# Designed miniproteins, single chains, continued (4), part 42

Each design is a single chain, and the fold is of that chain. pLDDT is the mean over its residues in the fold that is shown.

## One batch from the design tools (miniprotein)

Design m13537
Fold by ESMFold2-Fast:
Structure m13537 (fold): chain A 67 residues (1-67)
Amino acid sequence: KVETLEKNARFAEIAAKNAQDLAEKYRELAPVLGEEAQRRADAYTNASKLFQKIAEEYRKKAEELKK
């Protein structure tokens, strides 16, 4: 269903934004917490990129079904 694909895309977009927000917080903490904060920031940055890609795929599939 198109609605399910659009809903999944929206959830992935929200997850991507939350991961970006966490990555930024850990980058701010890196001067205090060192390498661990930097690793977490990198991990959340990667998670955000993955969720963004998933969202794009769901949106693409939804558009294909509308045609």
Scores: mean pLDDT 83

Design m13538
Fold by ESMFold2-Fast:
Structure m13538 (fold): chain A 80 residues (1-80)
Amino acid sequence: SSMERETLIKDIEELIKGLDERAEELKDVNPKAAKIHEEFRDRLRELLEKLKNGEISVEEALKRLSELELEYTKKLLDAV
């Protein structure tokens, strides 16, 4: 639905902002973790554009978001 799409867009935008802020904080103390946050941010930006442009469904976007969250959680665990 339109409401579900708008909510997901907002949630992804907030996640992107958090990742960008965290990457900046980590640049000097853990450059590897900073880079992982930047990579996740950039892939979420691509997902967001496809969702905004109607190129993917809300269901497909949720699936891709879950896959990205799992991938980047694993990468971040390896960075500590």
Scores: mean pLDDT 88

Design m13539
Fold by ESMFold2-Fast:
Structure m13539 (fold): chain A 55 residues (1-55)
Amino acid sequence: AQEEADKLLQRAAQAFASGKVDEAIELTRKAAEALGDPELGKSIEAMIRKVAAEK
């Protein structure tokens, strides 16, 4: 569970750094589901969307 989520979060960070915002959001959602914490997933998704849209 935790190991799977950590892997997904690392992949999400790499996708975001590569400009693949949609992929980063999807990977973050999968990580939150693996942790059983949808609230965390919502918070991170909102943060990614805000950063992408702020400029």
Scores: mean pLDDT 75

Design m13540
Fold by ESMFold2-Fast:
Structure m13540 (fold): chain A 70 residues (1-70)
Amino acid sequence: GEKEEIHKKILELIGEILRKIGELFDIELELKKTEDEEKKKELEKKKEELEKEIEKLKKELEKLSEEYDK
């Protein structure tokens, strides 16, 4: 049914968000270890892009959760 498919999509989306949060933590850790300013700029850009992706996925998750709760 529709709710079963939405539930599966929610679980998949949570998994994607958690994976990206893990990548974000790895970037944060690398930033703390990096002394090279050029490398820091590259890592900060990757962090910003990843945070934007996570935010987009969270908004999608909220919309799906609203549909599931109907």
Scores: mean pLDDT 83

Design m13542
Fold by ESMFold2-Fast:
Structure m13542 (fold): chain A 66 residues (1-66)
Amino acid sequence: MEEEIWREAEEALLIIEIAVTKLDYKNGRITKEQAIEDLKRVLERATELGQPEAVSAAEKAIEEIK
């Protein structure tokens, strides 16, 4: 139970991180290169955790910024 709860929380945090990175880029707080690097790290983490929704969201965000 606890492991499942933390996995779900981590997926939610990855989705939030993707959204925050996109907003930071849109507002000029980070460069395009920094945004892509941050999103690639999220993609790697989501892949390691086997979370297809987070993987898809990160890939889509990278394509939108490129």
Scores: mean pLDDT 79

Design m13543
Fold by ESMFold2-Fast:
Structure m13543 (fold): chain A 80 residues (1-80)
Amino acid sequence: MLEEARKLMEQARKLLDEGKYEEAVSLFRKALKLFEEIEGPDSPLVAEAYELLARAYAKMGKTSEAGELFDKAVELRKKL
């Protein structure tokens, strides 16, 4: 459900702000999967989920993984 995915994004943002990075990543991944299933892989919501997932990985010190996720978001936004 789109509303369910949006709620997961909101909860994940709060966890990210609280420094609960692993929990935030888990919820962002769930939201990303739902957005892909509902909107398809080429959507603004999917791009936003990649951007936030990249931020969470960067906060965890996983800079290489964060960069790859951010690059995916940038390439996706170029298609939109």
Scores: mean pLDDT 81

Design m13544
Fold by ESMFold2-Fast:
Structure m13544 (fold): chain A 61 residues (1-61)
Amino acid sequence: SALEVAKEAVELGKQGKVEEAAKLLREKMGLSEGDAFGLAVGAANGGSAEGIAIEAEILAA
């Protein structure tokens, strides 16, 4: 689910693994490289998993 992908991205972000979080969002959610990187930065800077999941679904549409 989008929420489970977002939870993983947030956990990677907390570890400073922004590139890995961006890759996960791109590969699992079909986001562009720029959109995935933007959300990964958000995840690293205290973004919620729910918020990241909602935004990813909007950007992927």
Scores: mean pLDDT 83

Design m13545
Fold by ESMFold2-Fast:
Structure m13545 (fold): chain A 96 residues (1-96)
Amino acid sequence: QRKLSVEEVKERLKKMIEELKELGVKEETLEEILKEIGSSGFLSLVNAIKELLNSKPSVEELRTFLNSLKNPAVREVAIAMIRHEYGEDFVEKVLS
């Protein structure tokens, strides 16, 4: 991993927030996460979810992951990202 500058962190965060809003995540949900864990924590969280999804996880692995998320706002973000990457049918299988 390459160390990001403060400006690169700000640009990454702004782009990530816009991307998640386009996926249907509410601004209030994103603000709650940012207040709880901060900008660096938010970037790390979303990047961890992206890395998990890029590993082509099974339905069981994603179900276990979602059940490990205690914050409903974080769970909402994860579900929106899964829907975007794998589609609605896959989300239905994970949530069933």
Scores: mean pLDDT 79

Design m13546
Fold by ESMFold2-Fast:
Structure m13546 (fold): chain A 67 residues (1-67)
Amino acid sequence: SDTEKTLENFRSVLDEEGKKLLEKLEELRKQVEEAIKNGDTETALKLIEELLEVGGEVGLKVAESLA
């Protein structure tokens, strides 16, 4: 899928720290999906907030790698 290809491209340009953040982002995404399926709205919202913070950090690392 397009998402899987994008993640692979990000891994190719990220250093070890950036790859670790990307793995954390994927883990948070799975936890959000699980919380939503379980009807745990409070946990889902908290995890989404954390996901946005980690996603921003990954984006910054990608930008630094391309500069």
Scores: mean pLDDT 77

Design m13547
Fold by ESMFold2-Fast:
Structure m13547 (fold): chain A 70 residues (1-70)
Amino acid sequence: MEEIEELKKRLEELAKKALEVVPEEEIEKALKPVEEESLEYAKKSSDPEEAGKYALEKAVETLEKLLEEA
């Protein structure tokens, strides 16, 4: 659970920063493909913890990219 907790903390920090410099609509647009990909992964995964970790990692990666482009 340690990795998932660190990813959640990082996601919260990145989301807060992104909301200050990027319109909320653009953040939602960027995260939409991540939600869809994570849902598809979850359907094929027998482990909900691994599916959750995958979703968090992809969300973090997406927000980091948005902040680099801002």
Scores: mean pLDDT 77

Design m13548
Fold by ESMFold2-Fast:
Structure m13548 (fold): chain A 105 residues (1-105)
Amino acid sequence: MHLEEGKKYFEEGKYDEALEYYEKAREELEKQEPSEEKTFKLGEVYFNIGEVYFKQGKYDEAIEYYEKALKLYLTIDTPEAKEKVKEVINNISRATLEIIKKEVL
């Protein structure tokens, strides 16, 4: 699955390749019929894109993609999705703090 290839490139620090594979994963998922599993996986793709932008110091773009992931996870009432919501909120807070640090310091 393109999502797993994207994660591999992300772990290797190959952020451009990670973004390419995450975009392919998004495109394939969007072609699928609506389902809770599709929504959860789309949330994971957007979250991982946000992580790439965060690593690149592109915090505004990171927050944009984290918010896309958050909106998807909030539509799912499972323990797994609730845990993802907490993780995404924490990462939005971290990215926001990095923006503040750059503007104040």
Scores: mean pLDDT 86

Design m13549
Fold by ESMFold2-Fast:
Structure m13549 (fold): chain A 91 residues (1-91)
Amino acid sequence: DPNLERYRRLLKLIDEIKEVVKKYKGDSAKATAESKKLAEEAGLDVSDAKTVYDIMVIVNQEIADLIAADPSLRELLLEDLEKIAEELDNK
């Protein structure tokens, strides 16, 4: 399911952005630039994003839009949590 795989990619992006924020603690400009690059690599249009907060709003809106567009995704999320947890525990 492309919507489920997209959802998983966006969750991974959130974790990547969290690590960038930790790495560049106290340097909001670098944290924003690296987070923007990661979001662009994930296929998001973040051209108008000026802060990490703006990027996170875009990511969360994309997740919300995916769930709204595919009601079956909501049912699959609970079942896919075990797979996501297993993939994260294996890395």
Scores: mean pLDDT 79

Design m13550
Fold by ESMFold2-Fast:
Structure m13550 (fold): chain A 64 residues (1-64)
Amino acid sequence: MKELAEKILEKAREAVERGDLLSAHAYLTSLAMLYQAAKSKNDPEAEYIKKLFDEAAELVRRAE
């Protein structure tokens, strides 16, 4: 889960960089779903995934 979340964050950054806010929002949604899945499984990486989600959310918010 952690490695997938890191890849999605990088894709979100790339989308923001090219001005593709539609794709950036899609990646943000994917991170939110990964966090929810990790939390539901009591995965110790859930806290880290939430941090990546918060970083992606700030990137998207600042680009708008």
Scores: mean pLDDT 83

Design m13551
Fold by ESMFold2-Fast:
Structure m13551 (fold): chain A 64 residues (1-64)
Amino acid sequence: SDGEEAVRLAEEAIELAKKGEFEKAKELLNRSQRLGVRAATRGDLEGVRRAGELAKEAKKLLGL
């Protein structure tokens, strides 16, 4: 689902940020956010919530 993929991309963005791959991490974070918006329009509130929490962590690692 879009929510599940948003979570996966946000998790991968966190791992890339920890490895110093900031450009790739930002790309995956942006893709996660777009999928999260799509998931929200379909009522996947839990997927959106989980992806949002992971995105917040990724942003902290990226200094955003």
Scores: mean pLDDT 83

Design m13552
Fold by ESMFold2-Fast:
Structure m13552 (fold): chain A 92 residues (1-92)
Amino acid sequence: SKELLELAKELQEEMEKRGFKAQVEVKGNTLTIVLTFPTVTQLIGAALILIGLGIDGYEVELTIKDNTLTAVITAKDEEELKKALEKLLESL
């Protein structure tokens, strides 16, 4: 969806404005976020926001390797993925 790609780009740009090195990708009903952190506090903050999506019923897989957090968020459909992206943007 063009709208999902535009929201993913907005999320990446908003994260970069806040000092994260960010890559955001959408494929179908799956969102992949890759963040590189200058500080542990920023890593903890990002992880808590992403864990919150899991509590809200999204499938969230978090992997931390070196100074990089990879989050894979899977929604039931593209409409639910749009809601996840909007919630992430609101949480920043």
Scores: mean pLDDT 80

Design m13553
Fold by ESMFold2-Fast:
Structure m13553 (fold): chain A 68 residues (1-68)
Amino acid sequence: MKPSPLEKRASELMERAMELPDGEARRRFLAEIFELLDKYHAGEISEEEAEKRLEELERELRRLEAQQ
């Protein structure tokens, strides 16, 4: 299947997270993205809710990048 804009954005955040030092923060962040995508694909959350959560995750990633 072709990736949606939402899935592409999630993939970009995952790639950025892989540049973080190996540790708990990176593992938790990746797990949150996978959980979000799983819920979205299962129809448990709307596209709008998924986009809001990705915005929150991007802010969290910026915080983690600033601490490293």
Scores: mean pLDDT 79

Design m13554
Fold by ESMFold2-Fast:
Structure m13554 (fold): chain A 56 residues (1-56)
Amino acid sequence: SLAEKLQRETGLSPEVAEGLARAIEAGVPLDDATLKALVNAGILTPEQAEKLRALL
């Protein structure tokens, strides 16, 4: 699944990976502004956000 791929490639927890996979499937753009908001909320580290940018 997309969630499993995100967890493997970025080291995200299963819960965060599942949430992001659902957002992507719902058509939510994971652009720089969204990734920065997730880092500011403490959901992602800056390193995890950069890895996600590279994968998307």
Scores: mean pLDDT 81

Design m13555
Fold by ESMFold2-Fast:
Structure m13555 (fold): chain A 66 residues (1-66)
Amino acid sequence: RTEKLQAAAEAAKKGFESLKNGDYETAIKYFEEAIRLFEEAGAPQVLIDNLRERLEKAKKKYEEKK
């Protein structure tokens, strides 16, 4: 469980770094991985919901490329 939490945190960090760099496609992939790992680890719903909101914002930015 602890290893999955660490992996999820690393994925989330990479997602935030990609988002900061305007790489929305990579940010989406890392946020999806982080959410999956946090869900498997039984992380608090508030944390998962916050990441889902960040993911949805990244998806909108990616689709609004024009």
Scores: mean pLDDT 80

Design m13556
Fold by ESMFold2-Fast:
Structure m13556 (fold): chain A 101 residues (1-101)
Amino acid sequence: HMSILEKIKEAVKKFADELIKIADEHLTPEQREEFKKLIDEFLKRVDAAKSPEEVIETISEFLRKLFEFLDKYNVSLETRKKILEVVGKLLDEIAKIIDEE
């Protein structure tokens, strides 16, 4: 059985994969390079996290940087919607993991 920490880290990795797919389909090559760098730094911090609380703090910081990126590049509302749906899915999965132990 996986620990809560391992389950949350797996949920984050799936989240990152979905964001990369959106970037590959909807962002320009230049935007995609910066976006993937942002995700790579995020995943590195998540892998280093030693508690569920540290992962949640890392997610909060990543979401702030993500929204700053979307504003900086005037990313379309349609692409933002796809990103928000993936963010919502991650937050719902984390809440479920915590409720299940």
Scores: mean pLDDT 87

Design m13557
Fold by ESMFold2-Fast:
Structure m13557 (fold): chain A 69 residues (1-69)
Amino acid sequence: MEEALKRILKKYGDKEIVEMIKKASEELNKRAQEANKLPDDRETAIRAVAEILRKIGDYLDEIFKKIKE
């Protein structure tokens, strides 16, 4: 993921896209840390990870929409 995002930044390095990627990365990292805070139920932890992955997809879709503008 980071590698692909860096390639987008390098090729299409618009300030707005750079900011979107930074904010998305920070939000996803924060959610990942939050998921790691819930180790008491294995199923709950797995569901939290799945939710984070879904959010990653959503953020990438928004970034790609912006690039195509």
Scores: mean pLDDT 64

Design m13558
Fold by ESMFold2-Fast:
Structure m13558 (fold): chain A 65 residues (1-65)
Amino acid sequence: SEVEELEKKAKFYEKAVEIARQTLADQRDALTPEQRAAMEQTIDSFEKKAEEYRKKANELREKLE
């Protein structure tokens, strides 16, 4: 269903954020300030995508009762 597809996309981005944040923490000493900033921007983008798909899934679910 469309709800399931949206939820799957949300979970994908949510997991990507978790992995990226863990990588950022684990590789703190290996990353330059510029690399860290770039990763944080990517994380922010993925978080917004995850929230967007979650919102769409919830709205569609509400419409379906």
Scores: mean pLDDT 82

Design m13559
Fold by ESMFold2-Fast:
Structure m13559 (fold): chain A 82 residues (1-82)
Amino acid sequence: MEEIAKKAKELSEEAIKLAMEVLKNVPEDDHEALLVAIAAVLRAIGYQIDAELLIKQGKYEEALEAAEEALKYVKEVKEKYL
């Protein structure tokens, strides 16, 4: 159970790191990509908060799913706009 919680935390942190990397690498003239990258960072933070809350509630599997969804979303943004 604690291993699942640790994995959820690691994935949520990876999602935020990836979202920040996307934001740093957006071309200066691509305002659409910039706005989407900002939205991806905010959404990744939201999922991290949800994962942390679920971990505190003992809902480790749901926390892992939230973290995986965050990472998937950020990867899709990177693939589409970078």
Scores: mean pLDDT 78

Design m13560
Fold by ESMFold2-Fast:
Structure m13560 (fold): chain A 75 residues (1-75)
Amino acid sequence: SMELEEALRETEEARKEFFDTYRKNPNDHDSLSELYDRLVKAANRAMLLAYEENDEESMLRAGEILMEAVNLLRE
């Protein structure tokens, strides 16, 4: 659906902004927290839409993006 395509695009954009900011300023905790919240919200929306549409590939992609960010913050 167009809604799922938009949600995936927003998730990829949020991923890019989060990782670009982390690379340039890993100690900018306020900006990174805001960007992380945006990424989590976008990825959760994309995963829910993909699950409802039985789009396994899109669901796994959104989940992979979220886990990548979670793992970065834990290391």
Scores: mean pLDDT 85

Design m13561
Fold by ESMFold2-Fast:
Structure m13561 (fold): chain A 114 residues (1-114)
Amino acid sequence: EKAEKALKWGEIGGEAAKAAVPELVELLKDEDPLTRLAAAEALIKIGKEYAEAAVEPLIELLKDEDVLVRILAAYTLGELGHEAALEALEEVAENDEDPAVRAVAKEAIEKIRK
């Protein structure tokens, strides 16, 4: 199962899991929301230095139809801490229809700016 494979790479984590980042990035675009969520969680566990290639796909997930996917995308971008996400997160913090998504995006911005 795709989600299980993604979670296993998250368990490995860090530099040892860096080679899996391109596959996890592709899973962020999967039609199955659970697979996208599992890939995002794995990328958080791999961490900022090794998961940079995931940043642009996570920015795309900020526009997902599923509120929980948008929340996790914003949270993941905040945890990864890449400045490239700031513009997209600021747009979401101001304009997203869901107040929880806006709140998580604002917190993510604060984490990245620190």
Scores: mean pLDDT 82

Design m13562
Fold by ESMFold2-Fast:
Structure m13562 (fold): chain A 70 residues (1-70)
Amino acid sequence: SSSEKEKERKKKLEEEIEEGIELIKEGVELTAYLNEWEKLSEEEKEEVLKKFGEERIERAKENRKLALER
């Protein structure tokens, strides 16, 4: 019984790690798009909006402004 509970815990931890890696990958990808935001077409901007969502993009833009404004 102890071994099965450990396997279940490991699976949950692996799933949480995988989710964390995905969030990091998405963050890197979003940062790359934001670096080129002014060069993006309206169509490309819409694709980024669909992929990441408006709130996440606005937060990332605001954070970038705050980091680069000074």
Scores: mean pLDDT 75

Design m13563
Fold by ESMFold2-Fast:
Structure m13563 (fold): chain A 95 residues (1-95)
Amino acid sequence: SRSTDLFIPDELLKKVLEEVGLTKETYTFSEIMSAVMKYINENNLLNPENPTVVDVSGTLLGEIFGVDEFDRNDVPGIEEALLKHATEVPESERP
């Protein structure tokens, strides 16, 4: 039971992953989400007045999301933005 979808990050998402110590060629979407949350925490991007708001202005995540701020509880919106920067590996090419 190893049929988890695998994704290849684009160059911009790859830089975010490298900032949190990840240098693999392929990732599960869960690994990408975990890495993004780690990036937010390590760079202190949570708004101190409203910790549901992530301030990504001037960051690599701001370039990925195309916005200055987003709601950390908008999981569908976060997933949609990240999937624009990740290419699914065809099932025939999975290791």
Scores: mean pLDDT 81

Design m13564
Fold by ESMFold2-Fast:
Structure m13564 (fold): chain A 68 residues (1-68)
Amino acid sequence: SVREYAAYAAAAKVNTALAQGKSQEEIDRVIEEGKAEVERLMTGSPEEAKKVADEYRAKGQAARAAAA
């Protein structure tokens, strides 16, 4: 669903910030930005939300492969 795709994209950003060792204040900002992006994607086209989620999924998989 659009909500699941948007949530995945937001979670991927938070996980990236945590992996980079960002401060708690920076992580809180990323979380707030993620919430805003989820709301924006939920209001927009389902096709656009899926494309954004697919991009973050691909980036996340590439990052995991590079980190292994």
Scores: mean pLDDT 69

Design m13565
Fold by ESMFold2-Fast:
Parts: C-alpha cells; structure tokens; sequence
Structure m13565 (fold): chain A 74 residues (1-74)
C-alpha cells in the first residue's frame, strides 16, 4: 500500500510538471485513498489545486496535512 502510494505521488508530480493538473490531482487522490496518513500526498494535492485556482480545496488539503502531522506528535 505505502509503496503504491509513493508511486502514485511520483506519477502525480510528473503529471503536474507537464501541466496536467487534473490528472495529477487524480493521482494524489488515489495515493491518499491507499495511505490516508500520507502528508506528502495532501501537500502535493494542495499545491496542484492552487495551480488550478481552487484555493478553498487547496486550503482544505493543506489543513488536513497539518492535522495529520500534529496527530503524529505527542
């Protein structure tokens, strides 16, 4: 699961670099489905959503990444 999530994140990064933001967002969303605690997937999704002008959705993804990171520490 984690290895598949990492592969999807890498695919999403390559797609985003090509300007394929819808496809990149889909790849990151699949990574989140496989590993819901993966902050990297949420932060990359947020960055991609900002490139699409989806500011509210980007903020939600970033806030989720922060919440997961905070929950992981005492």
Amino acid sequence: AAAQAAALIAQGQALAAQGKYDEASAAYTKAIALDPSNTTAYTNLAATLLKQGKTAEAKAAFDKALAIAKAAVA
Scores: mean pLDDT 82

Design m13566
Fold by ESMFold2-Fast:
Structure m13566 (fold): chain A 77 residues (1-77)
Amino acid sequence: AAEEALAKGREALRNGDYDTAIEYFEQALAIDPENVEAWKGLMAAYTLKGDFDKAREAAIRYLEALGVPREEAEAMV
């Protein structure tokens, strides 16, 4: 389930295993594409990995999942 993938993603993120965290958060998004916690997790993992372009896109999707329109979300990040 998405919740299990989120828990594993957060565990990997805590351990500094950013690639594994990304895989689990992507798995959660495959189940629930609007999952706020999964987009937030991807944003954190990409930021800590230093992939700021992917972190920015994840941040935009996180804001959209919170109900922020894409144009407004793009202006916020």
Scores: mean pLDDT 84

Design m13567
Fold by ESMFold2-Fast:
Structure m13567 (fold): chain A 65 residues (1-65)
Amino acid sequence: AVKVGDRVIVEGLYGKIMEHEVGIKEGDILEVVDIVDEERVELQSLKTGATVIVSKATAATFPKV
């Protein structure tokens, strides 16, 4: 399970989708800044400060750092 303060590296097909939609690139490090609800978390790019809301399942596919 992901927790506030966890850091993940954006990878795989979902990383490419994030690059297209919100400018967060594959290889960027995102920090969990909020647990939105039972199914969703908010991630913030450490490089840009941009935030994105994703499912906990999606966040769990990213490698932790």
Scores: mean pLDDT 76

Design m13568
Fold by ESMFold2-Fast:
Structure m13568 (fold): chain A 120 residues (1-120)
Amino acid sequence: ALAALELGVDPEDPRAVTLVGYDAADNPVGTLEFRARPGEASVAEGTFVARDPDTEITVTVRVEQTADSRLRVSISVHGRGSDPAIRERAETLLAVLRALFEGLGYEVEREELSVERVPA
């Protein structure tokens, strides 16, 4: 299974972000909701898990505004399974999330990718 992400965001307000993750069957698999005012220290974390019998992909996103109004994001993607495409899928999810948050003016503070191949 794959985590599919739907982003609710105002391009003029990077301090109001909602991400909802969906699996291949369109079931919700996680949510991140972040809202901050300028000058307010705030943090939100969301975890998205998509599974099938042969594959699990876990995406964790941590969003932070510092007291000086700097926006930071940390993204972690972990894939485990016997699907030979799991690494490419995990890399694609990481790249999409990075591009999305960089486009909103976020500084990528941490980026992690791990893939565990399990014999079929």
Scores: mean pLDDT 80

Design m13569
Fold by ESMFold2-Fast:
Structure m13569 (fold): chain A 75 residues (1-75)
Amino acid sequence: MSPEEIRRTIAETLQEHKGLSPAEAQALADRLVGPDSLANLKTLLGADSAQTRAIADAIAAGDAEALREALASLP
C-alpha cells in the first residue's frame, strides 16, 4: 500500500464515519501519514493503544480493509 493509498483510505473513512468535510479529512490524513502519525492518532482521533496498534498493523500489512475497519472503530 503506497503512502497516497493510505492517505486516501484514511481521508475517505474519516469523511464517511466522522462526518468530516473533504478538507478536514485530507488535513487529518496528511497528519496521520507523517512522522507523528501514532501520536496524532491518540490526540486527534482519541485512539486507544489497541486501536492505534490495529491501524499501524493494517498500514504495515498494506491491508486497506483492515485499515478501514480500524478507523471505523474510533470514537
Scores: mean pLDDT 75

Design m13570
Fold by ESMFold2-Fast:
Structure m13570 (fold): chain A 60 residues (1-60)
Amino acid sequence: MEKEKEIEKAKKELEEAKKEIDELEKQKDSLSKEEYRKKLLEAIGRIIRAIGDLIDIELE
């Protein structure tokens, strides 16, 4: 039961990260290069954490 909830949580995090990246692409003309890079790296970090969570579920 807990593993199913963690998988759903990871899926949600991945979907939210995708939406954030899509929004960043739409806002790229209004953001500075440095601010765009920072926000993109934050989204990438979220994706990496979600992947880590999925790996942890498999190893349990």
Scores: mean pLDDT 76

Design m13571
Fold by ESMFold2-Fast:
Parts: sequence; C-alpha cells; structure tokens
Structure m13571 (fold): chain A 76 residues (1-76)
Amino acid sequence: KTALASAQLAKLQTGLALAKLAAALQDLALANAILAQAEASLAALTAILGPAHPLVQAAQAILASLQALTAALSAN
C-alpha cells in the first residue's frame, strides 16, 4: 500500500512542477491535462488509503495548488 501511495504522491508532485511550467508557457491545454491526471492520482490514493489519511491530505493540498494554477491560466 505505502509504495503505491508514494508513487501516486510523486505523480502529483511532478504534475505540480509541470503545471508551473505550463503556466509559464501559458499552455492551458497542458495544464488541464496535468490537472486531470492529478485528479485521477488523488482518487487512486484515496481508494488505497482512505480520505482521512495524512498522505491523502497532502495530495489534496497539491491538487488544490494545481487547480489554482489552472484557474489563473484560464483567467489570464
């Protein structure tokens, strides 16, 4: 369980870094694709660990940051 959870969290962290790059490039399509993958990773992590787990809470914070970046790109 922990190894699978760590892999999903790593995907979310990589997604956040790529979303920042997409924001710098103003590539909304790339940012939306990264957000969709991050949502899938959070869903998988929640299914493995449950919604109250600290790693799921950390993943939710990363997803919130991704959503904020994508929203900022859409607004500009």
Scores: mean pLDDT 75

Design m13572
Fold by ESMFold2-Fast:
Structure m13572 (fold): chain A 68 residues (1-68)
Amino acid sequence: SKKVEEEIRKLKEEIKEKEEEIKKLEKEIEKVKDSKTREGVIEYTALSIRKIGLEFEIELKKRKIEEL
């Protein structure tokens, strides 16, 4: 149905946006990955946790598409 097609389109757009956020986070992580400062380690940890959260959200959206 047209409603299902629109919902799938919206979910795919949301997935794409989160994948682009992950790419940006990966670049930020790359800048701090070798940091030996306390601040750098905290930033690396925070960015890594955020990336994991986005990957989890993408997985949930992909599963929702499979159920539609």
Scores: mean pLDDT 87

Design m13573
Fold by ESMFold2-Fast:
Structure m13573 (fold): chain A 71 residues (1-71)
Amino acid sequence: NLEETVKKIKESMKKHTLESTVEGGEVAKRVAIHEVRKLGEELGASEEKIEEYVKEVEETGDEALKERLEK
């Protein structure tokens, strides 16, 4: 289902961001957001629900990037 897949996407994105370069983390975040939007549209989720998941992915990605950028 969408919820479980979004959870896995967030976990993979966070791990990749923390283990890769900053540029790699930015790419991982963009890919994760794209996958969530694509999957949500394919599954017929509401725009509101898709945006909710996108915000969760963005917040998780931003947090991981901040950790990566902090000296």
Scores: mean pLDDT 79

